# Designs tried in a protein design run: designed miniproteins, single chains, continued (2). Part 17

Each design is a single chain, and the fold is of that chain. pLDDT is the mean over its residues in the fold that is shown.

## One batch from the design tools (miniprotein)

Design m4558
Fold by ESMFold2-Fast:
Structure m4558 (fold): chain A 109 residues (1-109)
Amino acid sequence: MLRLPPNAVAVLGVPASWSAEEARAAVAEVLGLLAELHAQGADAETALRALRALAERLGLALAVAEGSEEEALRRVRERIGEAVARVVLRSDAEGRFVEAEVSGLPRAP
């Protein structure tokens, strides 16, 4: 139901200066917003506007690239350096949301 631009990769990066607890809280807010946008059937413009507003409010780096995860990751790295956590969102050729992948957070023992 959620839409992004076609063949898009969107990366939200949490700066390495943040604690693991702060990073987990930020990731939870991103995932909560994604669930809400998905339930609402948000279009690409609405979804990107909401993600940008959340990133600005929380102090996260957001980068969106067409067809290249490496390009989106490069833009995040240029903005904040090393990320302690990342949320990577992907869309298909028709702009349908496919997945959200979380990386970088330590797993609970």
Scores: mean pLDDT 82

Design m4559
Fold by ESMFold2-Fast:
Structure m4559 (fold): chain A 58 residues (1-58)
Amino acid sequence: SAVEVRVAEHELARLVEEHRDDPALAIAELQRVIDRLRAKGKEELVALAERYVAELRA
């Protein structure tokens, strides 16, 4: 649902911000979320999470 998508987007942003000083931990948590989102076919949210991972690796 739209509410679930908004909640997931907010959780992704919050996860990155909360672990901003520990990019390795942020990446590990994001990968776990990516696996879950991929299993549910949430490709837009997977792409968003993968962009966060790429930024944290830069």
Scores: mean pLDDT 78

Design m4560
Fold by ESMFold2-Fast:
Structure m4560 (fold): chain A 56 residues (1-56)
Amino acid sequence: MSLEELLAQLDPGGQAAAGAAAREMGEEAGIFFAKLLLDGHSLREAGRLVAERFGM
């Protein structure tokens, strides 16, 4: 599943956050962030999990 397809399913805040993760940590980080948001995680929880996995 592409980052663009996942971003299309998110609200503007989720799109901005996942897009920022992709820019800072790479496309896989953005994809992981977007999936966490779609799975029902909050922006804060998803951001923490992405930071733990991708080393921000």
Scores: mean pLDDT 81

Design m4561
Fold by ESMFold2-Fast:
Structure m4561 (fold): chain A 94 residues (1-94)
Amino acid sequence: SAAIQAAIGELTRAEALIESYIAQTTDEEDKEKLKKVLELVQEARAAAEAGDLPAALAKLDEAIEIAKEIKDKEMRDAVLDELDAARAALQAAL
């Protein structure tokens, strides 16, 4: 499905952004939250690749809740924007 491939593309972009922030951040608490968000986004992508869109959405919703707790506003806003784009793509693929 073109819609599923678009959703996988958005999730892959989210992974790259989060990995970049993990490499750049010096705050250990934000780094640990970013690592957990990355794990959940990777699980969401694996579910989407398997065609399990409800499971992908559930993992992404968990990632969004953790991302809201990131202390750095610029990083939090950027991560949330990318996760929201991935969520919209997954919903469009349902």
Scores: mean pLDDT 91

Design m4562
Fold by ESMFold2-Fast:
Structure m4562 (fold): chain A 82 residues (1-82)
Amino acid sequence: SLAEINEAILAKYEEKAKEAEKKSETEEGKKEAKRLLVEIAKEIEPTVIEMARAAGASDAEIAEYRARLAASIAAIEAEIAA
């Protein structure tokens, strides 16, 4: 399902993000790690959508996923800007 695909991808990024955060004790280093995560999320979005469609996701499910991803990216970008 789309939820299972999202969960698997998020789990991989969460693990890598925690490793990056542990190595970046400075505020500047944490912001740089967040910037990289946003770039990766934007880069993989088309592939995730194609995988979701192949797995039988509806247009409505894909639209909801895109909206949630956009909101999450905006929240992270706001944290970087603060």
Scores: mean pLDDT 74

Design m4563
Fold by ESMFold2-Fast:
Structure m4563 (fold): chain A 84 residues (1-84)
Amino acid sequence: MKKSTRLSPETRARLRERYGISDEELDFLVELSRAYAENGPEGVRELLRKRGFTDEQADRILAVLGAPARELVEAIREAKKASQ
């Protein structure tokens, strides 16, 4: 991940099309990527706690942060389903 804090509208549109994700899911992925780049796994856990995720859900998401974006999106969706 590079140091960009925001995605351009063009990049956002392409990622949404490519992975079949919503704007909200894309924003969340960008936030997770930034948190990891700035503060590593602990930054991601803190962000997820602020978003109402459990530590177990955060650990599952962290386990796939190095995986292709498709696997990361799937892990986030699964965590949301478990939370609802």
Scores: mean pLDDT 68

Design m4564
Fold by ESMFold2-Fast:
Structure m4564 (fold): chain A 92 residues (1-92)
Amino acid sequence: MDELKKLSPIVQVVSVTLKLSSELQPVSARRVAERLGVSPRTLARRVGVSQGTLSRMIKEIQNNPKVLSSVEELEKLSGIDRKKAEEIVNFL
C-alpha cells in the first residue's frame, strides 16, 4: 500500500486499471478511484485532467493494453503527455 503511494498519480491509475481488468472486475473511473481511496474528481485533479478525460483514458488503456509498452502510442491516449507516457513505460 505505501509502495503505491510512491508512484505518480498516472501510474497509480494504470496499475489499478490493469489489476481490475486481470480480475475481470468492472473497470471505470469510479472503481479505480475507489481502489485508490479517493473520489473520481480528486483522482482526475491529481492526474491533471478532467473527469471526462480520466474516464476516456481508463477505457482506452483497458481496450489497448499493447500500447502500454510504447511512449509514442501512449501519447495518443486521452490526457497522456510525454512525461506521463514515460512514467508508465518505466513502471512496467
Scores: mean pLDDT 78

Design m4565
Fold by ESMFold2-Fast:
Structure m4565 (fold): chain A 72 residues (1-72)
Amino acid sequence: SKEKKAEELKKEIKKLFEEIMKYYESDPEKAQKLDDEMSKKLGELYKIDPELAKKLMKEIQEKAREFAEKLA
C-alpha cells in the first residue's frame, strides 16, 4: 500500500520535472505551477519514504544544474 503510493508519487514527480523543463523557456507561468505541484508531491513522498524522497531530490537538483549549464 504505502510502497505502491511511494512508487506512483516518484513517477508523477519525474513526469512533472520533465514537463517543467519542457515549458521553462516557452511558458514560465505554467512551469511555475508545475513546480508548485511537484514540491507538494515531494513533500507527500518525504512523509511516506524520506530516503526515496532525498534520493529523488538529489537527482532533480543534479539534472536542474545540468540544464542551467546548458543554457549558459
Scores: mean pLDDT 83

Design m4566
Fold by ESMFold2-Fast:
Structure m4566 (fold): chain A 65 residues (1-65)
Amino acid sequence: SMEEKEQQAREIAESIRSFGEFEAEIEGDKVTIKKLKEASVSKYSAVNILGSELSFLGHEVEFIE
């Protein structure tokens, strides 16, 4: 359902925010992921994968450095 997809998107955004180097904000169908400070290659890779999952759920994902 749409509610289930919205809940999944919120959980993914919370996962991104759990990395202290990143912020993630959901505004309707748009998600903005912002790098707050330098992150390891592994954390960057993880955030990119999570961003791809948000895109799969129908969100427009924007990365800001």
Scores: mean pLDDT 84

Design m4567
Fold by ESMFold2-Fast:
Structure m4567 (fold): chain A 89 residues (1-89)
Amino acid sequence: SEEKRKEIIELIKEQIKDLEEAIEELKKQGAEKEKIEYLELLLKQHKEFLERLEKGEPIKKIVDSLLKDTKNEKVKEEIQTLYDRISEA
């Protein structure tokens, strides 16, 4: 449904905003480089997800592609968690 896709797009946009704010705060606090790099990778994945959603690509194809292209296991877990949330809505 187009309405459901629009709600998912808004959810992803809010998560992108939260990640950008978290990264900026951690940089100001002098947090560990590895922690910042992890969140920047999550942000990149969320931005790619958003772009592909806005292009009308099927959600499952986006998720499968992102999981395949991601080498970081923690990022894969976050992508799967996001998918589980939106697939149940």
Scores: mean pLDDT 80

Design m4568
Fold by ESMFold2-Fast:
Structure m4568 (fold): chain A 96 residues (1-96)
Amino acid sequence: MAAELGRLAGEYGARGDSEKMAEYAKQAALLGGGGHPDMSRGIFEGLSRGDLEARQQGAIGLGKAGIAASSEETLKVAREVGEKLREIGDEIEKEL
C-alpha cells in the first residue's frame, strides 16, 4: 500500500538513510500513481520523528525518488519536500 511504503521511506529518511528512503518512496510512487496524498503524509510523518540533520538528508532522498518516478503528482510531492528542506535549513541557521 502506497501510504505504508511512504511511511517506511519517511522513517528511513528520519534515520538519515537517504538511499533506502529513495527506494521506498519510489515504490510508493509506482503503487500510488506518483505522489499520492497518503504517500506524502506518511513520508512527512516519518521524517518528523528524526533529528534535524537526518530529516534534511531524508528530504534529499525523496527528491531523487520523485525525479525517477516522473509524474505530475510526484513532482508535487518533491516540491512539498523541498519546502520542508527549506524550513529545516532556516531552523539550523537560527540555531547558529
Scores: mean pLDDT 57

Design m4569
Fold by ESMFold2-Fast:
Structure m4569 (fold): chain A 81 residues (1-81)
Amino acid sequence: MDEEALERLLSLRDAPQRERDIAWLQLVPGIGEEKAERIVDAVGSVVSATAEELAKVPGISPEEARRILRTMAELGLVPLA
């Protein structure tokens, strides 16, 4: 992969990442589009977020935050916190 192409993808990271993370979050049981958008808007990147950061999102409990990370880790999308 070209270095310039990689830098361009990184510069567009926020927009493609938001769309991607919203889609991935909807794979978690109990997370709909509205909750997924709220989470991404609050933390910016789900792959970099901790359970504690997710739990700070309005409407997300500590239990739900752990479930999100566990489900995404099982899908190979994020490491377990």
Scores: mean pLDDT 68

Design m4570
Fold by ESMFold2-Fast:
Structure m4570 (fold): chain A 61 residues (1-61)
Amino acid sequence: TQEELLKKAESLEKEAAEYDAQGKAMRASGPQFQNKAEELDLEARLLRAESAQLKKSGMDS
């Protein structure tokens, strides 16, 4: 249902925000964490993209 899709999208956005926060913390911790920070940034972006897709589907349904 639309409600279920929106709930899942919200959950994914929350997870993406957590990955973003961890990525920023990794960058602040030192250059040795740069690769890890980039991985976390990518995960956050992918989760937000999935969330956006689910929101679109939920609105159209």
Scores: mean pLDDT 80

Design m4571
Fold by ESMFold2-Fast:
Structure m4571 (fold): chain A 95 residues (1-95)
Amino acid sequence: KDSPELIEKLLNSAAEVSFVLMKKAIAKSAGEELSIEELEEMIKRLEKVIKDLEETLKKYKDTASPQTVKDIESLLKTARELKKELEEELERKKA
């Protein structure tokens, strides 16, 4: 239905967001804090994901299925919220 290229891009972005979510969840369950280096790496990864999702949404918004557009918008929102949370944690650790 949607192009294989679009689906591959969406899956790659979803995998990056899932990695960040899993790493945060594991640290929280262990009572551990993420290091400054880990926070900076994850923020950089999310910046790339956000850029890719914004470009993907712009390219495919009029041709992709409504569900796929919704999925891109949902991932973009999640990635932006995660990046903000990690940036706030990084700022607290550097203080």
Scores: mean pLDDT 83

Design m4572
Fold by ESMFold2-Fast:
Structure m4572 (fold): chain A 101 residues (1-101)
Amino acid sequence: NNKERARETFRSLTVVNSLYRKKYGLPPPSDETIRATVDSIARANNVNDEEFRNEMIEEAKRITYEMSLEELEKLLEEMIAANNQVAIDLLAVYEELAAEK
């Protein structure tokens, strides 16, 4: 499902980016940046549904502006437990390869 792939992609990126920014005291991205990011992800997944896109933009804004650091950490842990084992394994391999150079 193209819409589900787009949704999971933007949610994962938004959560990680928001967590990183809050952890290091950086300002949140602008509304324009959020819209551009969601549009880019939707396009990459061949999703051209304006209502779905607007819903994703509003969800990304909620994650970015309304969630606390603790809530973002909990959500990331839940996402990792649900469907990110492959990404974790790939990151570990990348870190090992970088260390061996």
Scores: mean pLDDT 72

Design m4573
Fold by ESMFold2-Fast:
Structure m4573 (fold): chain A 67 residues (1-67)
Amino acid sequence: MRVVVTRTVRLPADASGDEVAAAARRLLREGEQQLRDLGAEVTDAYADVEVGPDEVVITSVVEGVVP
C-alpha cells in the first residue's frame, strides 16, 4: 500500500537560511518517522521551499510503501 505524508510550516520572510534548513530537516524526519511507525518503507523524501514577500513556506513530502 502506498502512503504519503505531507507537512507544511510557515516562517517569517526574514528567517535565516539556517532556520529554513532546520525546519525542512525537522519536517522530513517527522514524516519519515510517521511512515516507519506505520510499518512503511520510505521510497522518496523531499522538501520544497517557496519564498514569498511575507513568508517562507516549507513543504515536506515523504512517500513510502507498506510491505
Scores: mean pLDDT 84

Design m4574
Fold by ESMFold2-Fast:
Structure m4574 (fold): chain A 96 residues (1-96)
Amino acid sequence: GKELGEKGARLGEEGYKEEDPLKAADLALQGGQLAELGAEKSKTKEGKEAAARGARAARLGAMNALKKAETMEEINRAIAGAIAAAGALFLVGEPA
């Protein structure tokens, strides 16, 4: 669980720094999905905290993708990342 949350955080942080909106959206989506999976599989406080960090990082990545999005495809992919991040945040008991 913890390793999945930590990987999610890394990918979300990469998405936050990415200049390409599609790449930022893909990184946010992957980060959010890993954070959600980490939250579901984590039975320890450390694992849940890692998942929460991953979810927050994925949300920042999705927001970055939305800010840079110029096409409907880019907007839709950024929203998918935001939904994944929100799901992970919900599972760890944090505001989405």
Scores: mean pLDDT 83

Design m4575
Fold by ESMFold2-Fast:
Structure m4575 (fold): chain A 94 residues (1-94)
Amino acid sequence: SEMLKLLEELEEKFPSFRYLPNLSVHPDWLDIVPNPLSLSEIRKLVESGKLKTLEEVIELIRQMAENILHYYSEDDAFYHEAKGILEFIDEYEK
């Protein structure tokens, strides 16, 4: 699957995005990010057949990165990794 191959490349390059953040450390996460996403959650949607196109997967990857940009400040490493994901996807779509 092209969708699963893209997710595998992202999981290798951006391992910090494989799973949701530890919500016990970030109890305000769900208040700020009501639709939490990780590469693991997106993979589950692909494997269950709920996501059927590469375009739908790319949209959720972008949403995942935007969630991090909304929660973290520019001083945080995760903020810059989220910027890197958006740049990776922009190059992938060219």
Scores: mean pLDDT 79

Design m4576
Fold by ESMFold2-Fast:
Structure m4576 (fold): chain A 67 residues (1-67)
Amino acid sequence: DAVRRHVQRLIDAGRFDDAIATLRRWVDSRRSDMSATQYTAARLRIIGASLDRDPEVRRANIRAMLR
């Protein structure tokens, strides 16, 4: 919940790189609770969000990670 609220605030402020960095740290902190496949999929989604130039696509990808 706290991570979700913080990331949402960063998105609302247009701080997409900070939101992505926060999600990356959160995924890395949960690495021991994930299979190699789950961790790789999460990392690829974060990289995809970092490369998307469309703010709506970036926002959608970040929100999907918070589901």
Scores: mean pLDDT 71

Design m4577
Fold by ESMFold2-Fast:
Structure m4577 (fold): chain A 90 residues (1-90)
Amino acid sequence: SEPIKKFEEVLKKVRPNRTKEVLLEELKKEGIEVVGIDEETNTIEAKVVDKEGKELYFAFSLGKTIPEELDEKLREKSKNLEKKLKELEK
């Protein structure tokens, strides 16, 4: 559905170390209202109004899903850190 597609686009823009703050800001820009957050499960409950004026509720995890582009950058940073640590051992 359109609301789920908007959520997927928001996830692609999120940074892992600021995922919650960035996600909430981007959801607000897309007109998705956050109605509840379960901190224990990292689940967001959201509401959107469809074209007929009906309220649609859906729940989603803040997720373990990192966009591929951010995952590549994180892997590069990890490799650079490992290289520096190996230089300190020799």
Scores: mean pLDDT 57

Design m4578
Fold by ESMFold2-Fast:
Structure m4578 (fold): chain A 70 residues (1-70)
Amino acid sequence: SEDDEREKEIIEAFREEAEELVKDYKEGKLSLEEIKDELNLKLETLKKILDEDSYKEVEKIAEEALKEME
């Protein structure tokens, strides 16, 4: 459906943002705590606009990004 396509676009946009945050961490531009704060702020916004299944996917993306920085 149109809503399903929109949510997939939002998930992909979040994935790209998470990838950029991991890159900034690896380049020494951001601390792990700054990235956690940024991801949490983004997730709170997305929780208000995504369904439960789509929100679980962005949570998974955030968790995988954090694991790459541990």
Scores: mean pLDDT 83

Design m4579
Fold by ESMFold2-Fast:
Structure m4579 (fold): chain A 70 residues (1-70)
Amino acid sequence: SLEEKRKELEEQRKLLENQIEATQKRLDELRAKGADQSKINALEKALENLQTVSTELLKRKEEALAAAEG
């Protein structure tokens, strides 16, 4: 059902948001301590990928709602 799909997407969004926040904090800590730039770049790319996945999930939700509406 649409309700179950909505809950599933909401749960996935929560997980993604938590990962983004945790990764951002880790980046801030690494920058503050002058860590290796290669590690910083890797985390930045990971954040970009997480944002892309989040956008795709939202798009899929809109498509499902549009199909149900007719």
Scores: mean pLDDT 76

Design m4580
Fold by ESMFold2-Fast:
Structure m4580 (fold): chain A 106 residues (1-106)
Amino acid sequence: MDKEMQELLEEIGEQFGEAVSAAEQARKAYVESKEKAKQYLKKAEEQIKKVKELAEKAKKLGTEKGKQLAEMGEENAKSAEETIKKQVEEGEKEVAEAKARAEAEA
């Protein structure tokens, strides 16, 4: 049981980190390729779903540690969702600015 808790904690942290990284890469990709940006956003969303699934699994253990890990996973998922929203908004703004500059030079 302690080993399962350790593995869940590591998996939640790993999936959360990958979700945040994918969201940041989506912003960078927005300027050059909206299609690539959408792929990174989809990856980030899939990793957030995995974090939520791991949090649910921790909650089902019925232990106090499992409840704490589930709360941490839910907070991490919310933080990653906010990061995705922010990166999308910033990416869309950068694309709009790049388009405006291109149209001004045309």
Scores: mean pLDDT 73

Design m4581
Fold by ESMFold2-Fast:
Structure m4581 (fold): chain A 111 residues (1-111)
Amino acid sequence: SVKVTVEIKVKIELSSGKKLEFEAKEEVDGDDAEALKRLLERALTSGAVNAMNILEEEEGVTEVDVEFELEEVKPVKPGETVEVEGKVKITGVANGKTYVGEIKVKMTAKT
């Protein structure tokens, strides 16, 4: 199998004005689209949990609606660079005010 390095960039933006960025690097088999998809899903879930924790701690939001948008993840061929994005939107209400968290994950896979 073709080994690929996956660079993962996570951006979190909260309606409160708080912004966070995280980066990670992983190695996977480029012919395993399911493994690549699982990396994207884990990064999105991690970002969502982080955003939810901040909204709970700072604003008192305890219940949220979550919306996911994921691009199709395909196998990476030798010499190819593939970029794929996913997004999560979190919406919650506390004290009569609506709070939103947007998480964007960009993965770049290179052989």
Scores: mean pLDDT 84

Design m4582
Fold by ESMFold2-Fast:
Structure m4582 (fold): chain A 62 residues (1-62)
Amino acid sequence: GPLPDLEARLPTIKENLIKIAKEWGLPQEIIDDIKNATSVEELLKAIRKLGNAIIDKEEAAR
């Protein structure tokens, strides 16, 4: 199921998020937060930071 599989899928999710962060040209700090996430809770915090950084970058491009 989707939610129970999150821990098992952490490496794949982290790889995909790092790819997105690099494509958006986000700071290494965001990439490091994703790499260092060892739990679902830490990964969700990294995802929130990633989302905010993308929004900030879009806002700066306007």
Scores: mean pLDDT 78

Design m4583
Fold by ESMFold2-Fast:
Structure m4583 (fold): chain A 100 residues (1-100)
Amino acid sequence: SLEDLEKLLSEAEALEKRALALVLRVRSDPNATPEALALADELLEQAKEIGRLKRELEEAVKNGDWEKAKKIYEELKEQIRELEELIRRLEAVLDETRAA
């Protein structure tokens, strides 16, 4: 539905912003571990992929290509799940570093 689409796009945008803020935090930390920096790089690439899929989904909807929109919608849902997992992994590494 249009409501489900708007909700997914809003969730994708919020999660992309959260991911980019976390990447900036890690890259701005002079004490960042090599593991945290590597995860931040993965998180940045995944956030870029979310941004690409969001734009492709918006374009497919604009063009009335509902078959393409449905495929991108399902792909975006899966990529959001993977981005959330990467955020959790990076936050766990950062928490371990603070507990030293």
Scores: mean pLDDT 86

Design m4584
Fold by ESMFold2-Fast:
Structure m4584 (fold): chain A 115 residues (1-115)
Amino acid sequence: DPAVKKSIENLLKDSAASPEEKTKILETGRAPRYVELEKGEEIDLLNDPAIGIKEGDGVYIKVLSGEVEVILPDKPKPTILKEGESLLIPSVTSGTKLKAISEKSTFLLVSWPSS
């Protein structure tokens, strides 16, 4: 879908992803999801049916406002993302969560099959 591809391209233009990763995300990426969380709310990326992410999928997260804590099961400390910051997760595993740590946090999620 050309409209989906253009939306993803605009999100990735300032990302630290490699040219090869950007190409894969542009070709296989799903429509960006807008997410809004209140302080203390969390989402489990694999267990929220509204987000539609599957285990093994790649995910790109871009924070539009506020602060979000990224909880990865293989990392001892969560990664904190502030407004304008982004994170690429190459393969989402069980226990991957996003938690809002400011009163209102908004962010975009792009997912793609990583295999």
Scores: mean pLDDT 77

Design m4585
Fold by ESMFold2-Fast:
Structure m4585 (fold): chain A 90 residues (1-90)
Amino acid sequence: MDEEITKYLLLGDFEKAEELLRQAAEAGDVWAQAGLYVFQGDEERALQILEDQLGPDARQAWLDRQRRAAAIKADPDLAAAVVAELQAQA
């Protein structure tokens, strides 16, 4: 799930984040499958499967999520607040 994956990415636990991405992708989550392709360095493949499976709105939504993640990562206080919120939901 996106929330758990985001938590581990913000904590710098890339091994756990990749494990959760694989689990979500195996469960049929196209967003998680796209995330795995990006993690492997194949962003073009990730965008292609999002467009093919979910349509052009899904591609834009994914790009918006990546922009938000980058903004959170650039703000340590916001990153800490997001992690605390995600941990409270777990």
Scores: mean pLDDT 70

Design m4586
Fold by ESMFold2-Fast:
Structure m4586 (fold): chain A 100 residues (1-100)
Amino acid sequence: SVQQQIDNLRQQSITYIGNQDYQSAIDYLDQYIQLSDSAGDYSSIGRGYYSRGIVYYNMGDYQQSVIYFDRSIDYGRQAGDSDLVDQSQSQRDRVQQAIS
């Protein structure tokens, strides 16, 4: 099913993040976001952007990290996913403090 493919792409991206293979993580997250968008799952799209924010933060690209956490917040709000919005806002504030 589409949901099983979404879940598999998410699991692969988490594995690559854990291995610090950030390019593979980004490639799998892009597929995860694209398939979630096709399914109309705004919460999953937002979680994909949240994970992208974490990847760019770990790579030291704080500007891109903030952009992806902001996208995660926007999709979380569209989905009514308050936990995602709260988590993404917390990470965004952390990254913003690292820039300042």
Scores: mean pLDDT 89

Design m4587
Fold by ESMFold2-Fast:
Structure m4587 (fold): chain A 55 residues (1-55)
Amino acid sequence: MTDEELEDFVNKNVYVKDSPVISISALNEAKAAGKLSDEDFAKAFKIMEKKRAEA
């Protein structure tokens, strides 16, 4: 997955649907479902942490 596709994935799928916070559980579920590799999971986690720090 490219960095652009990964950022789009985080914005569309990792944002909680019922909470204003970015959800780590959504990232874990995507990894378990095979949608993210270990490397892509690590990159997505950093994108999430950056967004959380800037919020």
Scores: mean pLDDT 67

Design m4588
Fold by ESMFold2-Fast:
Structure m4588 (fold): chain A 74 residues (1-74)
Amino acid sequence: MEEELVEKVKDLIQGVIKGEKTLDEARAFIEELKAQGVDLSKVKEFAENGLKSPAAQNNPKLKEAFQAVVDALK
């Protein structure tokens, strides 16, 4: 379950980078998961680690996408 959620969030972030998804759509997806009462600890860990990654430091759009997920989880 949590592994599948991390993969979906990863796909969503890739969609945002490619311009196929918006940051609002990313936030809406996280809000929907929160409403379902699922444990998002793994998703939060993934997003926080992604935000600190060299890939995110080298790509401002990727950093913005990870930050949006972290902010939506608050």
Scores: mean pLDDT 79

Design m4589
Fold by ESMFold2-Fast:
Structure m4589 (fold): chain A 84 residues (1-84)
Amino acid sequence: ALAEAVAALSRTVAILAASQALMEEAGLDPTTAYRAAQALVDAALRGASEDEIVSEIMRAGGVSERQARKALRAATERLLALTQ
């Protein structure tokens, strides 16, 4: 799961990997991707639900729900791949 993948990585590594995934797969610019990645990783570490994480990405990144859900899927896939 996302929380387990983040727990297996350092916070810094998780944020950088998520930022890259958000830029590559969700088309976010570097600043927006970094802010969204921080919000995603911090929410996952505190055990937030998927919908709560989506809301945090929307707030931090200034993006729509559709973009936030796409971003979460991209970041989750990347983080899980790093822990397999």
Scores: mean pLDDT 81

Design m4590
Fold by ESMFold2-Fast:
Structure m4590 (fold): chain A 85 residues (1-85)
Amino acid sequence: MEKEIEEVAKLAGIPKEKLEKAEKILNSPEEERKKIWEIFKELAEETLREAVERERAGTMTDEQLAEVVKKLVEAILKSEEIVKK
């Protein structure tokens, strides 16, 4: 599970500090695991908002925005797979 969380965090662009907090919760009840995935969703949403703002400001291309969206979708799908295990 640790490697799967690292992969999801890397895809979503989540900082190592957040990953370390998630690792501590691996020993937690099922309910706390659901909270981790809510945090990942929030960070993914924030990353997407930042990418859209950069595209609007002309500091990010449409291709770069598409890559961010692709990575976030992959991270969300992977997070759902891990939660269902």
Scores: mean pLDDT 65

Design m4591
Fold by ESMFold2-Fast:
Structure m4591 (fold): chain A 67 residues (1-67)
Amino acid sequence: MEHVEKAKEALEAGRVDEAIVHLGKALEEDPYNLEGLEELRELALKLGYHKLAQMIEETIEKIKEEQ
């Protein structure tokens, strides 16, 4: 959860690279955090970061396949 919140803060600040780093750390600590990833994807899309939103969507799809 903590790293997902930091990724959201980074996106709102326009720091996509920092958001990606925090996303990676969130997945390393909790690889099945679908709720956090979905929130981050929706925020990225809302803010216009379409490529990042697509990357998060692909990650969500892979996690769902592992359930």
Scores: mean pLDDT 78

